# Designed miniproteins, single chains, continued (4): the designs that were tried, part 74

Each design is a single chain, and the fold is of that chain. pLDDT is the mean over its residues in the fold that is shown.

## One batch from the design tools (miniprotein)

Design m14550
Fold by ESMFold2-Fast:
Parts: structure tokens; C-alpha cells; sequence
Structure m14550 (fold): chain A 99 residues (1-99)
């Protein structure tokens, strides 16, 4: 009944968390930065002890966050866009591994 999250999924969620932290570090608005740090923490907790369903939900949330940044590229720095592309890549890989 207890099934551990695959190691590869855990690694991808940790990479999502790392790149969300980097987005937060590049933001001048501390309120927006706090939101990305919070999402990074959720991804790290999910990597440690989530079910497959919770891991998929967290990865999907990170993908939506990255897609929103990429859709608004004129409003963000080039560094934030690069980190958003990395969040998107790792979130998509986590979702692929969870299929």
C-alpha cells in the first residue's frame, strides 16, 4: 500500500524548487519573491514525501507558473525568463515520469 515516489521524479521536483528559488532571488518585489519561495518549498516537500498524485499536482502548478512568466516575457528580466524555461523543462519531465 505504501509506494515511494520514483527517485527520478524526486530529482526533477528538486530542480523545479532550485529554479523557483532563482526566480525569487531575481525579483525586486519582496511579496512576489515570497510567493516563488513558497512554491519552491512546496516542491521540495513534495520531492521528500508526496504521493504520485500530489507530485503531479505540484509539477502541474510549477508548469502553469512557468508558462505564465513566459507569456509575459516583456514584463520580466531575461534571467527570470531563463529560470522559468528551466522550471518548465523540469516540471514537464516530472509529469512525463509520473505517466
Amino acid sequence: MFEELPEEVREELLRVAEHLDKIADHLKDPSKAAGFYGQSLVARVAADKASREDAARVAQGALLTADDILANKDKVSEKTLQEAEEVRRHALRALELLE
Scores: mean pLDDT 84

Design m14551
Fold by ESMFold2-Fast:
Structure m14551 (fold): chain A 64 residues (1-64)
Amino acid sequence: VTREEIENLIAALRYARDNKDHTVFRAAVAEAVKMGIISKEEADKYIAEEDFDGAIKAAEKALE
């Protein structure tokens, strides 16, 4: 996984939050799981709770 791929993921998550776009959010969270940034269990929790900010913070930590 490249830094640019993670930055694109963060941009997609922020877009989903700002537009309340649950379709984009689910797609971006699924991509984060495929990238190994978050677990499937974390992904399911973020989706169930509509925790856009939690998902964004998890992706931002992957840049550290």
Scores: mean pLDDT 85

Design m14552
Fold by ESMFold2-Fast:
Structure m14552 (fold): chain A 63 residues (1-63)
Amino acid sequence: SHMKKELIERGEEAEKEALALKGGPAEEVNAAIKKTIDAYDEAGDVTRGVAAALRAIGEWFEP
């Protein structure tokens, strides 16, 4: 569906942002994002998967 494509694209954008930070905590965030994307595809719950990925990125930006 169109919605599924948009959610996947959002997940990819989230991964790109994490990669831009590089090294340190960014590596852990990137790994979590990738695992989340794989998990949502397997489970068929794209919305929750993307939400979890965005949450991981949010934690990276917290001081």
Scores: mean pLDDT 60

Design m14553
Fold by ESMFold2-Fast:
Structure m14553 (fold): chain A 100 residues (1-100)
Amino acid sequence: MEELEEKLRKAKEILDKFLYMGEILASQILSDTVENALAAAKSVEEQLKKEGYEDIAKEMGEVIRKGAELAAQDPEKGRETVLEGMKKIAEKEAERYLKE
């Protein structure tokens, strides 16, 4: 088994990484067109798939797509949707790592 301190440090790195990505994507939802936001979603999905996070890539792509669609009517609602979705993904992945 991995040392607890090292395992907690890595879990925090996973959490911080996904939360940071969520902030960047949420900012794009506010600043960009729906088309640009969808292109960003596809790019992120492809990158995560190449890194071995295929299941997360699909879930993240759905979060960004839903946020972009909502942002067309209410940019703030779209931003909140992306932030909330990314936070849930971050927490789920950090928890999964800790339970290994």
Scores: mean pLDDT 73

Design m14554
Fold by ESMFold2-Fast:
Order: C-alpha cells, then sequence, then structure tokens
Structure m14554 (fold): chain A 74 residues (1-74)
C-alpha cells in the first residue's frame, strides 16, 4: 500500500519536479524520469499496477522531453 503509493507518487513527482528544478531542461528531466522509471519497475505485489501507470507516465515524459514537446508555462 504505502510503498506502492510512494513509488507512484515519487515517479510522477520526479517528472514534474525535474522540469521545474532544471528550468525545463529536457536532458536533465529525462535523466531524472529514467531514474524514477527504474524505481517504479522495482515495485512488486499489490503496488505493481500503480507502478506500471507511473512507468507509462515517465516514458511519455521522456518521449516528450526527447522531442522537445510540452506545454511550457506562460
Amino acid sequence: GGLADGIAGALLGIGGDAMVMFGGDPEKAREVAEIGRELALRSTGPGLESGRVGVESAERALESAERGEGTPPA
């Protein structure tokens, strides 16, 4: 429960925080998102589904960062 929720939250938070922390630098955000993705992949048991959703979110963030796509703040 708590561990799975923590991993999913950390993965999603890492993606968002990385974009803010590195000033929208896609290369830095990509590195952090990859770390979060690997962390989520280590989750097992009841938290696996939450981790899987987090992995998909991180992969989309990585793809967006690589393509330079996104909705930058005004």
Scores: mean pLDDT 57

Design m14555
Fold by ESMFold2-Fast:
Structure m14555 (fold): chain A 77 residues (1-77)
Amino acid sequence: MSDSQVQAVRQIVQLSRDGVRDSSLAAQQGTYDQVLDHMLQRTRDVGRQGGLSDDLIDSLLDAVRNGMNMGRDDALS
């Protein structure tokens, strides 16, 4: 992978961590779907700007969604 692709993956990992944290608060506030949609869009944009393949972007989107769902479920437990 190129340096720009590595940086994009690193940024998406950070977005995923931020999304998990934000998803807990958003679930409590009733804004979870809006925060999820926003984070998924940002992940796509970062991946495309970094030159990631569509397959890799899809895998990263799945990881972000799963992490945020986990944060939501933990907050509502």
Scores: mean pLDDT 80

Design m14556
Fold by ESMFold2-Fast:
Structure m14556 (fold): chain A 92 residues (1-92)
Amino acid sequence: MNAEAAAGLREQAEAFRELARRLAEAGHDELAELAREIAELIEEAADALEAGDWKKAEELNKRALEKGDELVRLAEEQGATELLRELLRELA
C-alpha cells in the first residue's frame, strides 16, 4: 500500500518534470523552475512514504501544494494560464 502510494507520487513527479521541460521550451523559465521544485518535493514525499515517515511525507506534500498554487498564480500573471491548463491535462 505505501509502495503503491509512493509509485503514484513518483509518476506525478515525472509528469511535473515533463511539464517543466515543456514550459522551458515555451520560454516560461520561472514556471519551469516552479514545476521542477514541485517534482522534487513529490519525489521526496515518495521517499518518505517508502521509509514509513508519514509526517515528513505530509509536510512535503503540503509544500508541493503551496508551490502548485504559486505556479497557477504566476501563470495567470504571465498570461500562460491556458498553456499550463493544456499541459497539465495532457500530462496528468
Scores: mean pLDDT 84

Design m14557
Fold by ESMFold2-Fast:
Structure m14557 (fold): chain A 58 residues (1-58)
Amino acid sequence: MGDEAEAEEAARGGREAAARAGLDEKGQNSVSKGARTAALSGLSAETARALAERNAQA
């Protein structure tokens, strides 16, 4: 979906997940962008956040 609000929510959640995983700013930015892209592809903000948490660990 092209919902900017949902994409922003996903990006925010991804950044927070990366911070909790102990990633630096570069890692937080990478995970945040991934979450935003996932949300724009039609995934829910919660699903995008779950993917971001997985990426933060990998």
Scores: mean pLDDT 72

Design m14558
Fold by ESMFold2-Fast:
Structure m14558 (fold): chain A 62 residues (1-62)
Amino acid sequence: PSQEEIDDEVDEALALIHAAVAKLSGNKQEAIEWLKRFSERYRAEGRTRAAEVADQALKELE
């Protein structure tokens, strides 16, 4: 993939993560569960960069 495709995937992942965290309003356990499902889903689809972004967010919440 091109650098632009990678950047778009990462930007989309960050936007979704920020939106989910805001929606969950500090419910840490629900945020962790959402991020785990996001990481698993995107990794299964071959979107490894998006999965890595979710994994990093999980590490920061744990």
Scores: mean pLDDT 72

Design m14559
Fold by ESMFold2-Fast:
Structure m14559 (fold): chain A 60 residues (1-60)
Amino acid sequence: SREELLERIRKRAEEAGLSEDEKNFLLSLATRMLDQGRSEEDVLEAVDRAIDGLVQQRKA
């Protein structure tokens, strides 16, 4: 469900050590993609890519 997907995204962001602003960005990305009719798999792939990019920025 949409709620389960958003909770999964929140958990991934928390485990990655992201800020509240970064978590809000990921949730906005996910809701926008869902509103566009994209699959849950497509949303998770996009979120995982965004998390990787944010983590790389923090590591640098």
Scores: mean pLDDT 82

Design m14560
Fold by ESMFold2-Fast:
Structure m14560 (fold): chain A 55 residues (1-55)
Amino acid sequence: EEVRKKLEELRAKLEELQAKLDAINTFNSNQQKDTDIVNKAKELRKKREEEEKKA
């Protein structure tokens, strides 16, 4: 019975670890989107600075 309890606990821990791995994979996938947003913000900032210099 104690062995059965430990197996159930290990199963629960494996499911938790799987969820954490999925979160890490999602984070890595989202890094590309974040880079695109940052680059877009930099371009908008440059354009604004150019307009202020010419004004």
Scores: mean pLDDT 76

Design m14561
Fold by ESMFold2-Fast:
Structure m14561 (fold): chain A 84 residues (1-84)
Amino acid sequence: EEEEVKERLLSNLENLLKAGASEGTAVKRALLMAANRGWEISLETAMELLKLAPKGVDGALEAAKELSEKSQKAVLEAAEKMKE
């Protein structure tokens, strides 16, 4: 379920940030967990991850190439929308 994937990734990201990881490292590790589990990432999920860690865009882009084509497109679109 998309909602379950979203909650798991957000929880993992929050725990990594609380443990002292940088936003880039935290986002990259959360996305790599999705890749390793074969989880698909929606645009909404990618946007919520970057909303929680807005300085994590570079980490998201590094992890994106390890994702499925569909998930990679979602992450790239979310990164573009989160640019300032």
Scores: mean pLDDT 82

Design m14562
Fold by ESMFold2-Fast:
Structure m14562 (fold): chain A 120 residues (1-120)
Amino acid sequence: EKIDKLVEKVAELAKQEGIPADVLREILTIVYEAAKSKDVSLAKPAAERIREILAKHGIPLTENIYPVILSAVNLVKNYFDPGLYPEPKTLFEAIARLAVYMVLYGVDVDEVIEKIESLL
């Protein structure tokens, strides 16, 4: 399933970046809520909140996450099939794609995080 593959990819990349499960849960929740809102104005505040969370935990952020979150909101807003777009390469691209499928399939953050935590 598309969600299961993204769960595996997020878990793998989160391990490489040293992101703990609790921080990953907060980030996924923020991206999921932004995507589910279908409100493009929430993409920048979401990116700023994620930056603050990572900084608080001493985790470096080199990726520009604002366009990634904005893309997730637009995919949900316009009912685009995310499977027609390139495979995610970075942790945040994988998180954003996962959030889009969660909204489209009606899957809760808690269910997805439980699966990710089992792989960490």
Scores: mean pLDDT 82

Design m14563
Fold by ESMFold2-Fast:
Structure m14563 (fold): chain A 100 residues (1-100)
Amino acid sequence: SEAEELEKETKEIILEEAKKLVDFLKNDPSISEEDKKEAEKMAKEVEEMIKNNADATEVIDKMIELYKYALKVVPKEYQPLIEEKIKNLELLKKKLEKEL
């Protein structure tokens, strides 16, 4: 079904975005090693949820938690970009909830 295809595509996009976010945070010397490790742990939780076939909406919620964590630790110039990512995921979740 179109809903199943959208769910699979959503999970693939989120997995890639989680990896990119962790790499971005690791390359910023202003972010503490503790915060980098916490973000990596949260990204691994997203990966495990996808591996265990969690619902796309639950995966979106966990990714939003990861982005909200990133908002607390990133330089101010990157905060609007992360806020836009959160907004886009909230809209995607709403769309998926209507199709299910």
Scores: mean pLDDT 86

Design m14564
Fold by ESMFold2-Fast:
Structure m14564 (fold): chain A 96 residues (1-96)
Amino acid sequence: SVEELVEAIKKAIEQNPSLVFSVAELVKLLEEILKNRESDPEKAEEYRQTAVMLVQGMLGKEFADTLANLSPEQLKELIKAFEPYVKEAEEIRKKG
């Protein structure tokens, strides 16, 4: 589920704070999926495959498969959930 994926990503960031930069990249990919969903489904699928590979590297195959099967509504939920984390990543980068 999208909620379980959100919790897993948050937990991973707590254990490895550098993953917040990977999460910022993930959010950008999810936004591109939504932008291309209706007008260019093939391009949206390519962005989804890239996002799935990124999640696989962070959390493993099970969560990557979850991301692969998320609806557009669930992708919007992910973007919303990680917007604060994207801002946190930017702040961390500026501090160090």
Scores: mean pLDDT 83

Design m14565
Fold by ESMFold2-Fast:
Structure m14565 (fold): chain A 81 residues (1-81)
Amino acid sequence: SLLEELEALHERARELLAAAKTDEEKLAVGISFASELQSLGLPGEVVREILAVLRQGVADGRIEEAWERARELVLRAVEEM
C-alpha cells in the first residue's frame, strides 16, 4: 500500500540521516526524501512543507524532531488523500 511504501521510505531515509556526518549530507537526505515523496504522488505543497521543516531542523540542530514532524505531515497527507 502507499502507506507501507511511505513508512519504508521514511525508515530508509532515517537510516541514511543517522549515517550523515555533515549538515550538507543531512540536507541531501532530506531533498532525496522529498523528491521520492513527490514521485509517490504526495501534493507539491506538502512536499515543500516537509522539505522546509527538514531544512529548519538541520539549521537548528533538531533534525530528529524535524524528521518525526515530517513523518506526521506525510501520514496526515495520506489520510487527507
Scores: mean pLDDT 81

Design m14566
Fold by ESMFold2-Fast:
Formats: C-alpha cells, sequence, structure tokens
Structure m14566 (fold): chain A 106 residues (1-106)
C-alpha cells in the first residue's frame, strides 16, 4: 500500500526514545572507562540491532545518522553531572564522528 508507514516515518515517531538510547550507550562506555572509539563502535552495533534504526538507516543513512548524533550531543550533557561536563564534551567531540561513520557504514 502507498499509505504504509516507511522506516523513516517509524524512526521519526520513535526519534525521542532512539535519541535517549543513542545518548545512554556512549555514556555507559564513558562511565566504564572505554575509549571514545570503543564506545562509538559498541553504540552503533547496539543501535543497529533495533529493526526501526536498521530500516531507517538503510532508507536514508545520512539523515538518520545525523539525527542520532544530534540527539546524543543534546541529551548526553543533560544526563551527566556538571562536574563531568569537560570530560563529557571531550568524549562527545571524539566519539560522535565515529558513531556517525559506523552507523552509515553498516
Amino acid sequence: SIDDFSAMELFDANSVLLGMASASVPFDGLKNGKSPEESAKEAAERLLKDPVVKEAIEEDPERVADAMVANAKRLMPKITPKSDEKVVKEFIEKAMPLLRRYLIEA
């Protein structure tokens, strides 16, 4: 049917929850002493296990990867203590380009 929901429409509907997941996975890596590279790779692998994410990235890789990275950057500082703000910022600057790349390359 031409009225069937696309993967992108399902992604847009779930984008807040997927944004929360995107922020939580890199933050978990940071808390466990993982490198930005290791954290970004593990985050991409976990996110791509979600069928909505996988189907949306296959439909429009650049748009979906950019949206997930933007949500992670926006939400990660809000879920970390202010005392860790500098560490979180440095981690985001190193991890997010790699997260974007791993999402697109999958």
Scores: mean pLDDT 68

Design m14567
Fold by ESMFold2-Fast:
Structure m14567 (fold): chain A 101 residues (1-101)
Amino acid sequence: EELREEIKKLYEEIKKLCDEILAICREILKLPMSREELLRAIALALRAIGIKYEAELIVKKAEEGKISEEEALEKLKKLKEELKELLEEAKALLEKVKEKN
């Protein structure tokens, strides 16, 4: 099994999702918002960064042979799904904040 290419592809997808979440959080921060909405935007951004960092560690551990490529692939798939959920939360928060304009 050539799992290395799947791992690389998932890591690139994870980076792209993180970048999209951070871009949305930057747009939210330009708008008038409540303290709760501000803290939520910051929390979403920090969580996305944390997931990206965890993905980097998983890729590194697989490259070093500390975990199997199969285990790395499974963990990266889970992180990608978590980022997709965060992206939808970020989009919903942006729409809610825009409704005040």
Scores: mean pLDDT 87

Design m14568
Fold by ESMFold2-Fast:
Structure m14568 (fold): chain A 74 residues (1-74)
Amino acid sequence: SAESVQQFAEQVFGLKLSREAAELILRYSGGDVLRTGRLLRRLREAGLTEVSAEQAREILEAEGPPLEPAPPIS
């Protein structure tokens, strides 16, 4: 969940994420813990300690499209 992403970011990376930023990270990671950690590391390497939705989106858009399953072909 977005709340779990916020808690993980604060405890492991010292990053304070807005709920919207956490939701974007969850969307880009597809819920994968390793991908979530990689994206959080990217935000930290950018020198951020508190992350807004706009800041997260700018950095994540540079990494590529969000990981979401496509609907099956009917």
Scores: mean pLDDT 72

Design m14569
Fold by ESMFold2-Fast:
Structure m14569 (fold): chain A 76 residues (1-76)
Amino acid sequence: MTEEQEKKLAELILEAIENGMEEEEIRERLRELGLSEEEREAAINSVKAMKKALEGNEEQRKKAEEILEELREYLK
């Protein structure tokens, strides 16, 4: 994965989580990024895990928020 692809992927993950994007829409956008099948599956699984964690207990939400902050910092 190139730096540009990684940045676009991070932006997509943040957008998907913050705007409640459906998994099907995420899949379509990931195809446009030119990622491998394995990279796309990993991204989808990450978004699903993050969404579940944000709806989970206090510790799960804290961990998810920390990961989102790391992504925002990366996108500066």
Scores: mean pLDDT 78

Design m14570
Fold by ESMFold2-Fast:
Structure m14570 (fold): chain A 82 residues (1-82)
Amino acid sequence: HMEEELKKLDKEIEEIRKNDSLIGQIAYLVGLRILALGELENTTDPEKKEILQKIIEHLDKKMDEVVAEENARLAQRRAAAA
């Protein structure tokens, strides 16, 4: 089910976030998003489309969180340098 797949994905993302660099985290999320988009293009099953769309939305949200965290760090660094 969609909830189980999202929960599994969250666990994998959390593990990557603990153990990898910012660039590695973004590369991982982008890679998953590309795979999900490819599968979405090849499916006509509404249930699978819904699951894939939710996965893509979830990955986009996680990427936004990672980018926002880095932007906040850069802003703090620039403020400290001024």
Scores: mean pLDDT 77

Design m14571
Fold by ESMFold2-Fast:
Structure m14571 (fold): chain A 55 residues (1-55)
Amino acid sequence: SSARVAERVAEAKRVASEEQLQLTREIGEKLRQIGEGIDKALATGDWSLIKLENA
C-alpha cells in the first residue's frame, strides 16, 4: 500500500536528518574549540593554544 511506503520514506528521512544533525553538531563543537583557541592566542600572544603543529 502506498501509505506504508510513504511512512517508510518519512522514517528514512528522519533517521538521515538525525545523522546529519549529529555530524553538524560535531563540526560545530570543533569550530567552537578552534575559535576559543584563537581568542586566547590573540589575548596572550601564545599560539601554542592552537594545536596545528600536531595535525
Scores: mean pLDDT 73

Design m14572
Fold by ESMFold2-Fast:
Structure m14572 (fold): chain A 70 residues (1-70)
Amino acid sequence: AVSTSFYADAFAAMRAEGVDQDTALRALVRAAREARGITDPVQLKQVLFDALVAEGVDLATAQRVVDAVQ
């Protein structure tokens, strides 16, 4: 299970880095689906990074978002 705090922080970080709301929400839904059963913070951040890239966020922006979470 992923805490509500992780997703709230991730959404705030995406918005701060200029990711639009629709893309941010799609990335969160994808990350939540892929993160099922994952509790390790490093793996959660990797899942978030992969979800952002899959939703069309560029690599540099995706990395900044992941670095800003927690």
Scores: mean pLDDT 80

Design m14573
Fold by ESMFold2-Fast:
Structure m14573 (fold): chain A 66 residues (1-66)
Amino acid sequence: ALLKEKGTTEVLGLLLKDGQEDLAFEVLKKAVDEDPEAAPKSDQQLRQGVESFASVLRDMGVLPAS
């Protein structure tokens, strides 16, 4: 499971929509670091999470195609 916090998910969506992938990665990293129940994740795993979320947003038509 990725995130349960609705605010973080919304911010990630807005940043990806604005093309700010690096900032989206930083927001996800901070959210994971601040969650004491979250298992430690590598930068590769965090970037994969951002990419997976961006893929979902593209499928929903929220991000510019193609």
Scores: mean pLDDT 69

Design m14574
Fold by ESMFold2-Fast:
Structure m14574 (fold): chain A 101 residues (1-101)
Amino acid sequence: AAPPEELRVEAVLTADGQPAVEFRLGSGRAAGRASPDEQAILDVLAEAFAAAQPAFAAGDYAAAWETVAEVAAKRLRELGRDEAAEAVERAATRVAEALRA
């Protein structure tokens, strides 16, 4: 299926003051199961965060978010999801830059 899928990605601040990224997928009315195309993007994000876990555990949050940006953008581009790749890359890079400032 050709996805009319919209991935909204924003850099946010968590309740404990840590920079983070919020992901919103689909039409914003998805109270139900993710579509196969939405699930593919979520699987890529899960893989990227799993790759970044050692850096998060070490307290190197800037390196962790750089790993998320690199892994997710590469995988999403391989799937032909260029807009989603650019959105994730920009948001995760902004978080990493904020953590270095």
Scores: mean pLDDT 67

Design m14575
Fold by ESMFold2-Fast:
Structure m14575 (fold): chain A 60 residues (1-60)
Amino acid sequence: SKEGAIEYAVLGILRAGLDFLREVAEDPRLSPELKAQYRADAERTEKEIAEVEKRLKSLE
């Protein structure tokens, strides 16, 4: 379905964003405060991925 195609596109973008956030959070050149922020962003992105995956399971 069109809705499923959009959700798959969103899932791909979120997965790429999560990989980026995880890499940046591990950069030893960043301040502890900025690393904590990127780790928090990664946790939110993981939750969003789970929500998209749940929606996809209810679609074709």
Scores: mean pLDDT 84

Design m14576
Fold by ESMFold2-Fast:
Structure m14576 (fold): chain A 87 residues (1-87)
Amino acid sequence: SMEELRRLNEKLLEYIKKHSRSDEERKALLAVAQAYVASLVGATEEMREMFEKAGVSEEMMEAAERAMKAKSEEEVFEILDEVSEKE
């Protein structure tokens, strides 16, 4: 539902707020979160095109692709943790 999607988005933003310490890290975590949300609303192709046009790194594209294929919130938070640890 839209309400569940809003709840998820709030939870993702709270995570990013707590774990990002730089603009670069914040952007990386936001890209992963946006990729996951895009998969839930069926906008994965549009999101891929956006990332390709933006010239994101291969590492970020890989993380985004993993997020788009995540089957649960738990999987996407694991990806966010991995991206945060690479800082």
Scores: mean pLDDT 78

Design m14577
Fold by ESMFold2-Fast:
Structure m14577 (fold): chain A 70 residues (1-70)
Amino acid sequence: MTQAQVDELLAQLKKIADAEGLVDKAEALKIADRFSGEAGIIARLAIEDNEEDGKVDLERLAASLRNAVT
């Protein structure tokens, strides 16, 4: 997954995040579905790995995705 793809994913998720920076897992996965191939797989796995109680914390997800670029 490229840095540009990470930035695009996070920008789209930020638009639907609540005041605490949390995104519904189902909505996050719908956005990840816009990414094809390996990028889509990495995005979905990162969302699932960072899910708590059906929500994803964008700061935690951002840190996880930045590590996946290296």
Scores: mean pLDDT 81

Design m14578
Fold by ESMFold2-Fast:
Structure m14578 (fold): chain A 83 residues (1-83)
Amino acid sequence: PSKEQIDAEIKFALVLIAAAVERISRKLPLGEYTEEIVQVAIEEAKRLGYPEFAKIFEETLKEDPENAFDKAVAKMNERIKEL
């Protein structure tokens, strides 16, 4: 993997950890990522210097709020593969 891909994978993992922690703190069932949790992922991505990840979450949230997290994760995995 390129250095860019490695950096992106690490930052993406941190975004997913933040989302999972928020889900658990809200006592939501496994796999339940609400709009509020997607907002946590957006803010974490911005904080980590990956506004492109934040944009993907924002776009999927506008397009399909109920499935936004899973769709954004799939799109980010594809973006990281291209690095």
Scores: mean pLDDT 85

Design m14579
Fold by ESMFold2-Fast:
Structure m14579 (fold): chain A 60 residues (1-60)
Amino acid sequence: MSKVEKVVKEVMEEAEKNGITDEGELVQLVTEESKRHGLSPQETQKAVSLVLEELDKKQK
């Protein structure tokens, strides 16, 4: 699993456990996890995009 995929999975698991559905909180979590895992700016943007896409699926 890539670092991006790992970050997305960890953020989505934390969001589901804690009932986090706010876009701003999810973006903050992705950014923090991305920095912890040493992701590049491009990888961080990809992780944010993937998390927001998963959130959008759950809200429809």
Scores: mean pLDDT 78

Design m14580
Fold by ESMFold2-Fast:
Structure m14580 (fold): chain A 81 residues (1-81)
Amino acid sequence: SLVDELKKLVEELLEAAKNKDYKKFSELLGRIAEIALELGVPESEVKRLAHEIVEAVDNKDYEKLKKLLEELLEKAERAAK
């Protein structure tokens, strides 16, 4: 399912961020945003979360990054129903 793909991509994004693989991080974030939109998360929320996710990584705030990714998954799972 798209939700299961999103969960896998979120795990890979967190790993890429911790490994400082910014190219892979950007590619994964783009794919995550596309799937979230396809699942029905509002574009305004996807844009806000993507912006905050980038800022969290820029600030090396991995605790905030994890919380933002959990929020994204919860919104996507709710929208998919």
Scores: mean pLDDT 87

Design m14581
Fold by ESMFold2-Fast:
Structure m14581 (fold): chain A 74 residues (1-74)
Amino acid sequence: SDARIAAAVARLRAEGYPGDLARVRQALELTERDGRLTVARLARELGISRATASRILSALHALGILDQRGRLRP
C-alpha cells in the first residue's frame, strides 16, 4: 500500500539513509506491483547502476523490509 511504502521511506530517512529516497520509494512500488526485486531488475527498471541498486536493496534488507528473496516481508 502507499501508506506501507511511505512508512518504509520515513524509516530510512530516520536511520540517515544517504541515498535518494525517491529511488527507494520507486523500488518499493516496483516490489508491490511485480513481487520479487533483484539488483539486475531494479537497475534496469529505474535506469540506475547496479552499485546504486545493490545499496538500495541492502538498506531495505538491513531494515527487514525485504526478505532474502527480495520480497516485501509481512
Scores: mean pLDDT 79

Design m14582
Fold by ESMFold2-Fast:
Structure m14582 (fold): chain A 55 residues (1-55)
Amino acid sequence: VSSEELDEIERELLAAMRAAGYSVAEMIELLRPLSGKSRDEMAAALRELLARIRA
């Protein structure tokens, strides 16, 4: 995964979380486990979170 793809996924996830009414604290808690992951692992996890939030 490129840095551009990762940034795009992050942007979409943050927008979806805001639209769903998530607080900043809730966003931080959801993203905390992603610390230290590779770009590919992070992209996969972010896409999974985005799918769950949009469901």
Scores: mean pLDDT 76

Design m14583
Fold by ESMFold2-Fast:
Structure m14583 (fold): chain A 67 residues (1-67)
Amino acid sequence: SAELVERALVRLAIETGSSMSAETGRAIERALLEGDVETAARLLAEGFGLSLEQARARAEAIIAEMR
């Protein structure tokens, strides 16, 4: 759900000390809701300064929680 994605992104912002634009947040939400792990991982890595490996793990976890 969108609400679940929003909570996950807020938690990531707190953990990394980073923030992202509303536009980037919407793009990540769309990718996660579509189950597009690769796009979500790339955008999370760029937005939060995560490694691609860390971003991929977070994307997979969020998608799994929505099932």
Scores: mean pLDDT 80

Design m14584
Fold by ESMFold2-Fast:
Structure m14584 (fold): chain A 83 residues (1-83)
Amino acid sequence: MDEQIKKLQDQAKEARDQKAKVEKEREETVAKLEAQIAAASDNPAEKAHYEAQRQGAQGYYNRKITDLNTKAAALEAEAAKLS
């Protein structure tokens, strides 16, 4: 029981650590794309391309963050159930 609880807690912590990394990656990716959008001001097609990439990146990272939150919560709930 104790080993199983610890394993679930460790997995939940790993999911939360991954979430923090993904949130940082999202911020860095969005900032980079916003800079590229600003730099592409003389080319509407290039600007539209980077705007689409920014929207796609935000959607991708938001889903990944939600999935990691759900995973961490489920693992924490299982650990609590065994306690």
Scores: mean pLDDT 85

Design m14585
Fold by ESMFold2-Fast:
Structure m14585 (fold): chain A 74 residues (1-74)
Amino acid sequence: SEADKLMEEFQKKAEELAKELVKKGKYEQARKIEDITIRALGEIHRLVEAGAPLEEIRRVVERALKEIEKVAKE
């Protein structure tokens, strides 16, 4: 489904950022990104089960990505 593609792309981006931070020795930031990712995926899973519109899922992804970007800049 389109939601599955959004989740997969989000997971890949978050994982790549976390791996880059680990390589730079920024373990705390990498852990924060992992926590944000787990939280966002849980919210998306709940929305999918509730039959929420794709736009709602997209907003959750966008919010999580912005939060991850802020952490990565620390």
Scores: mean pLDDT 85

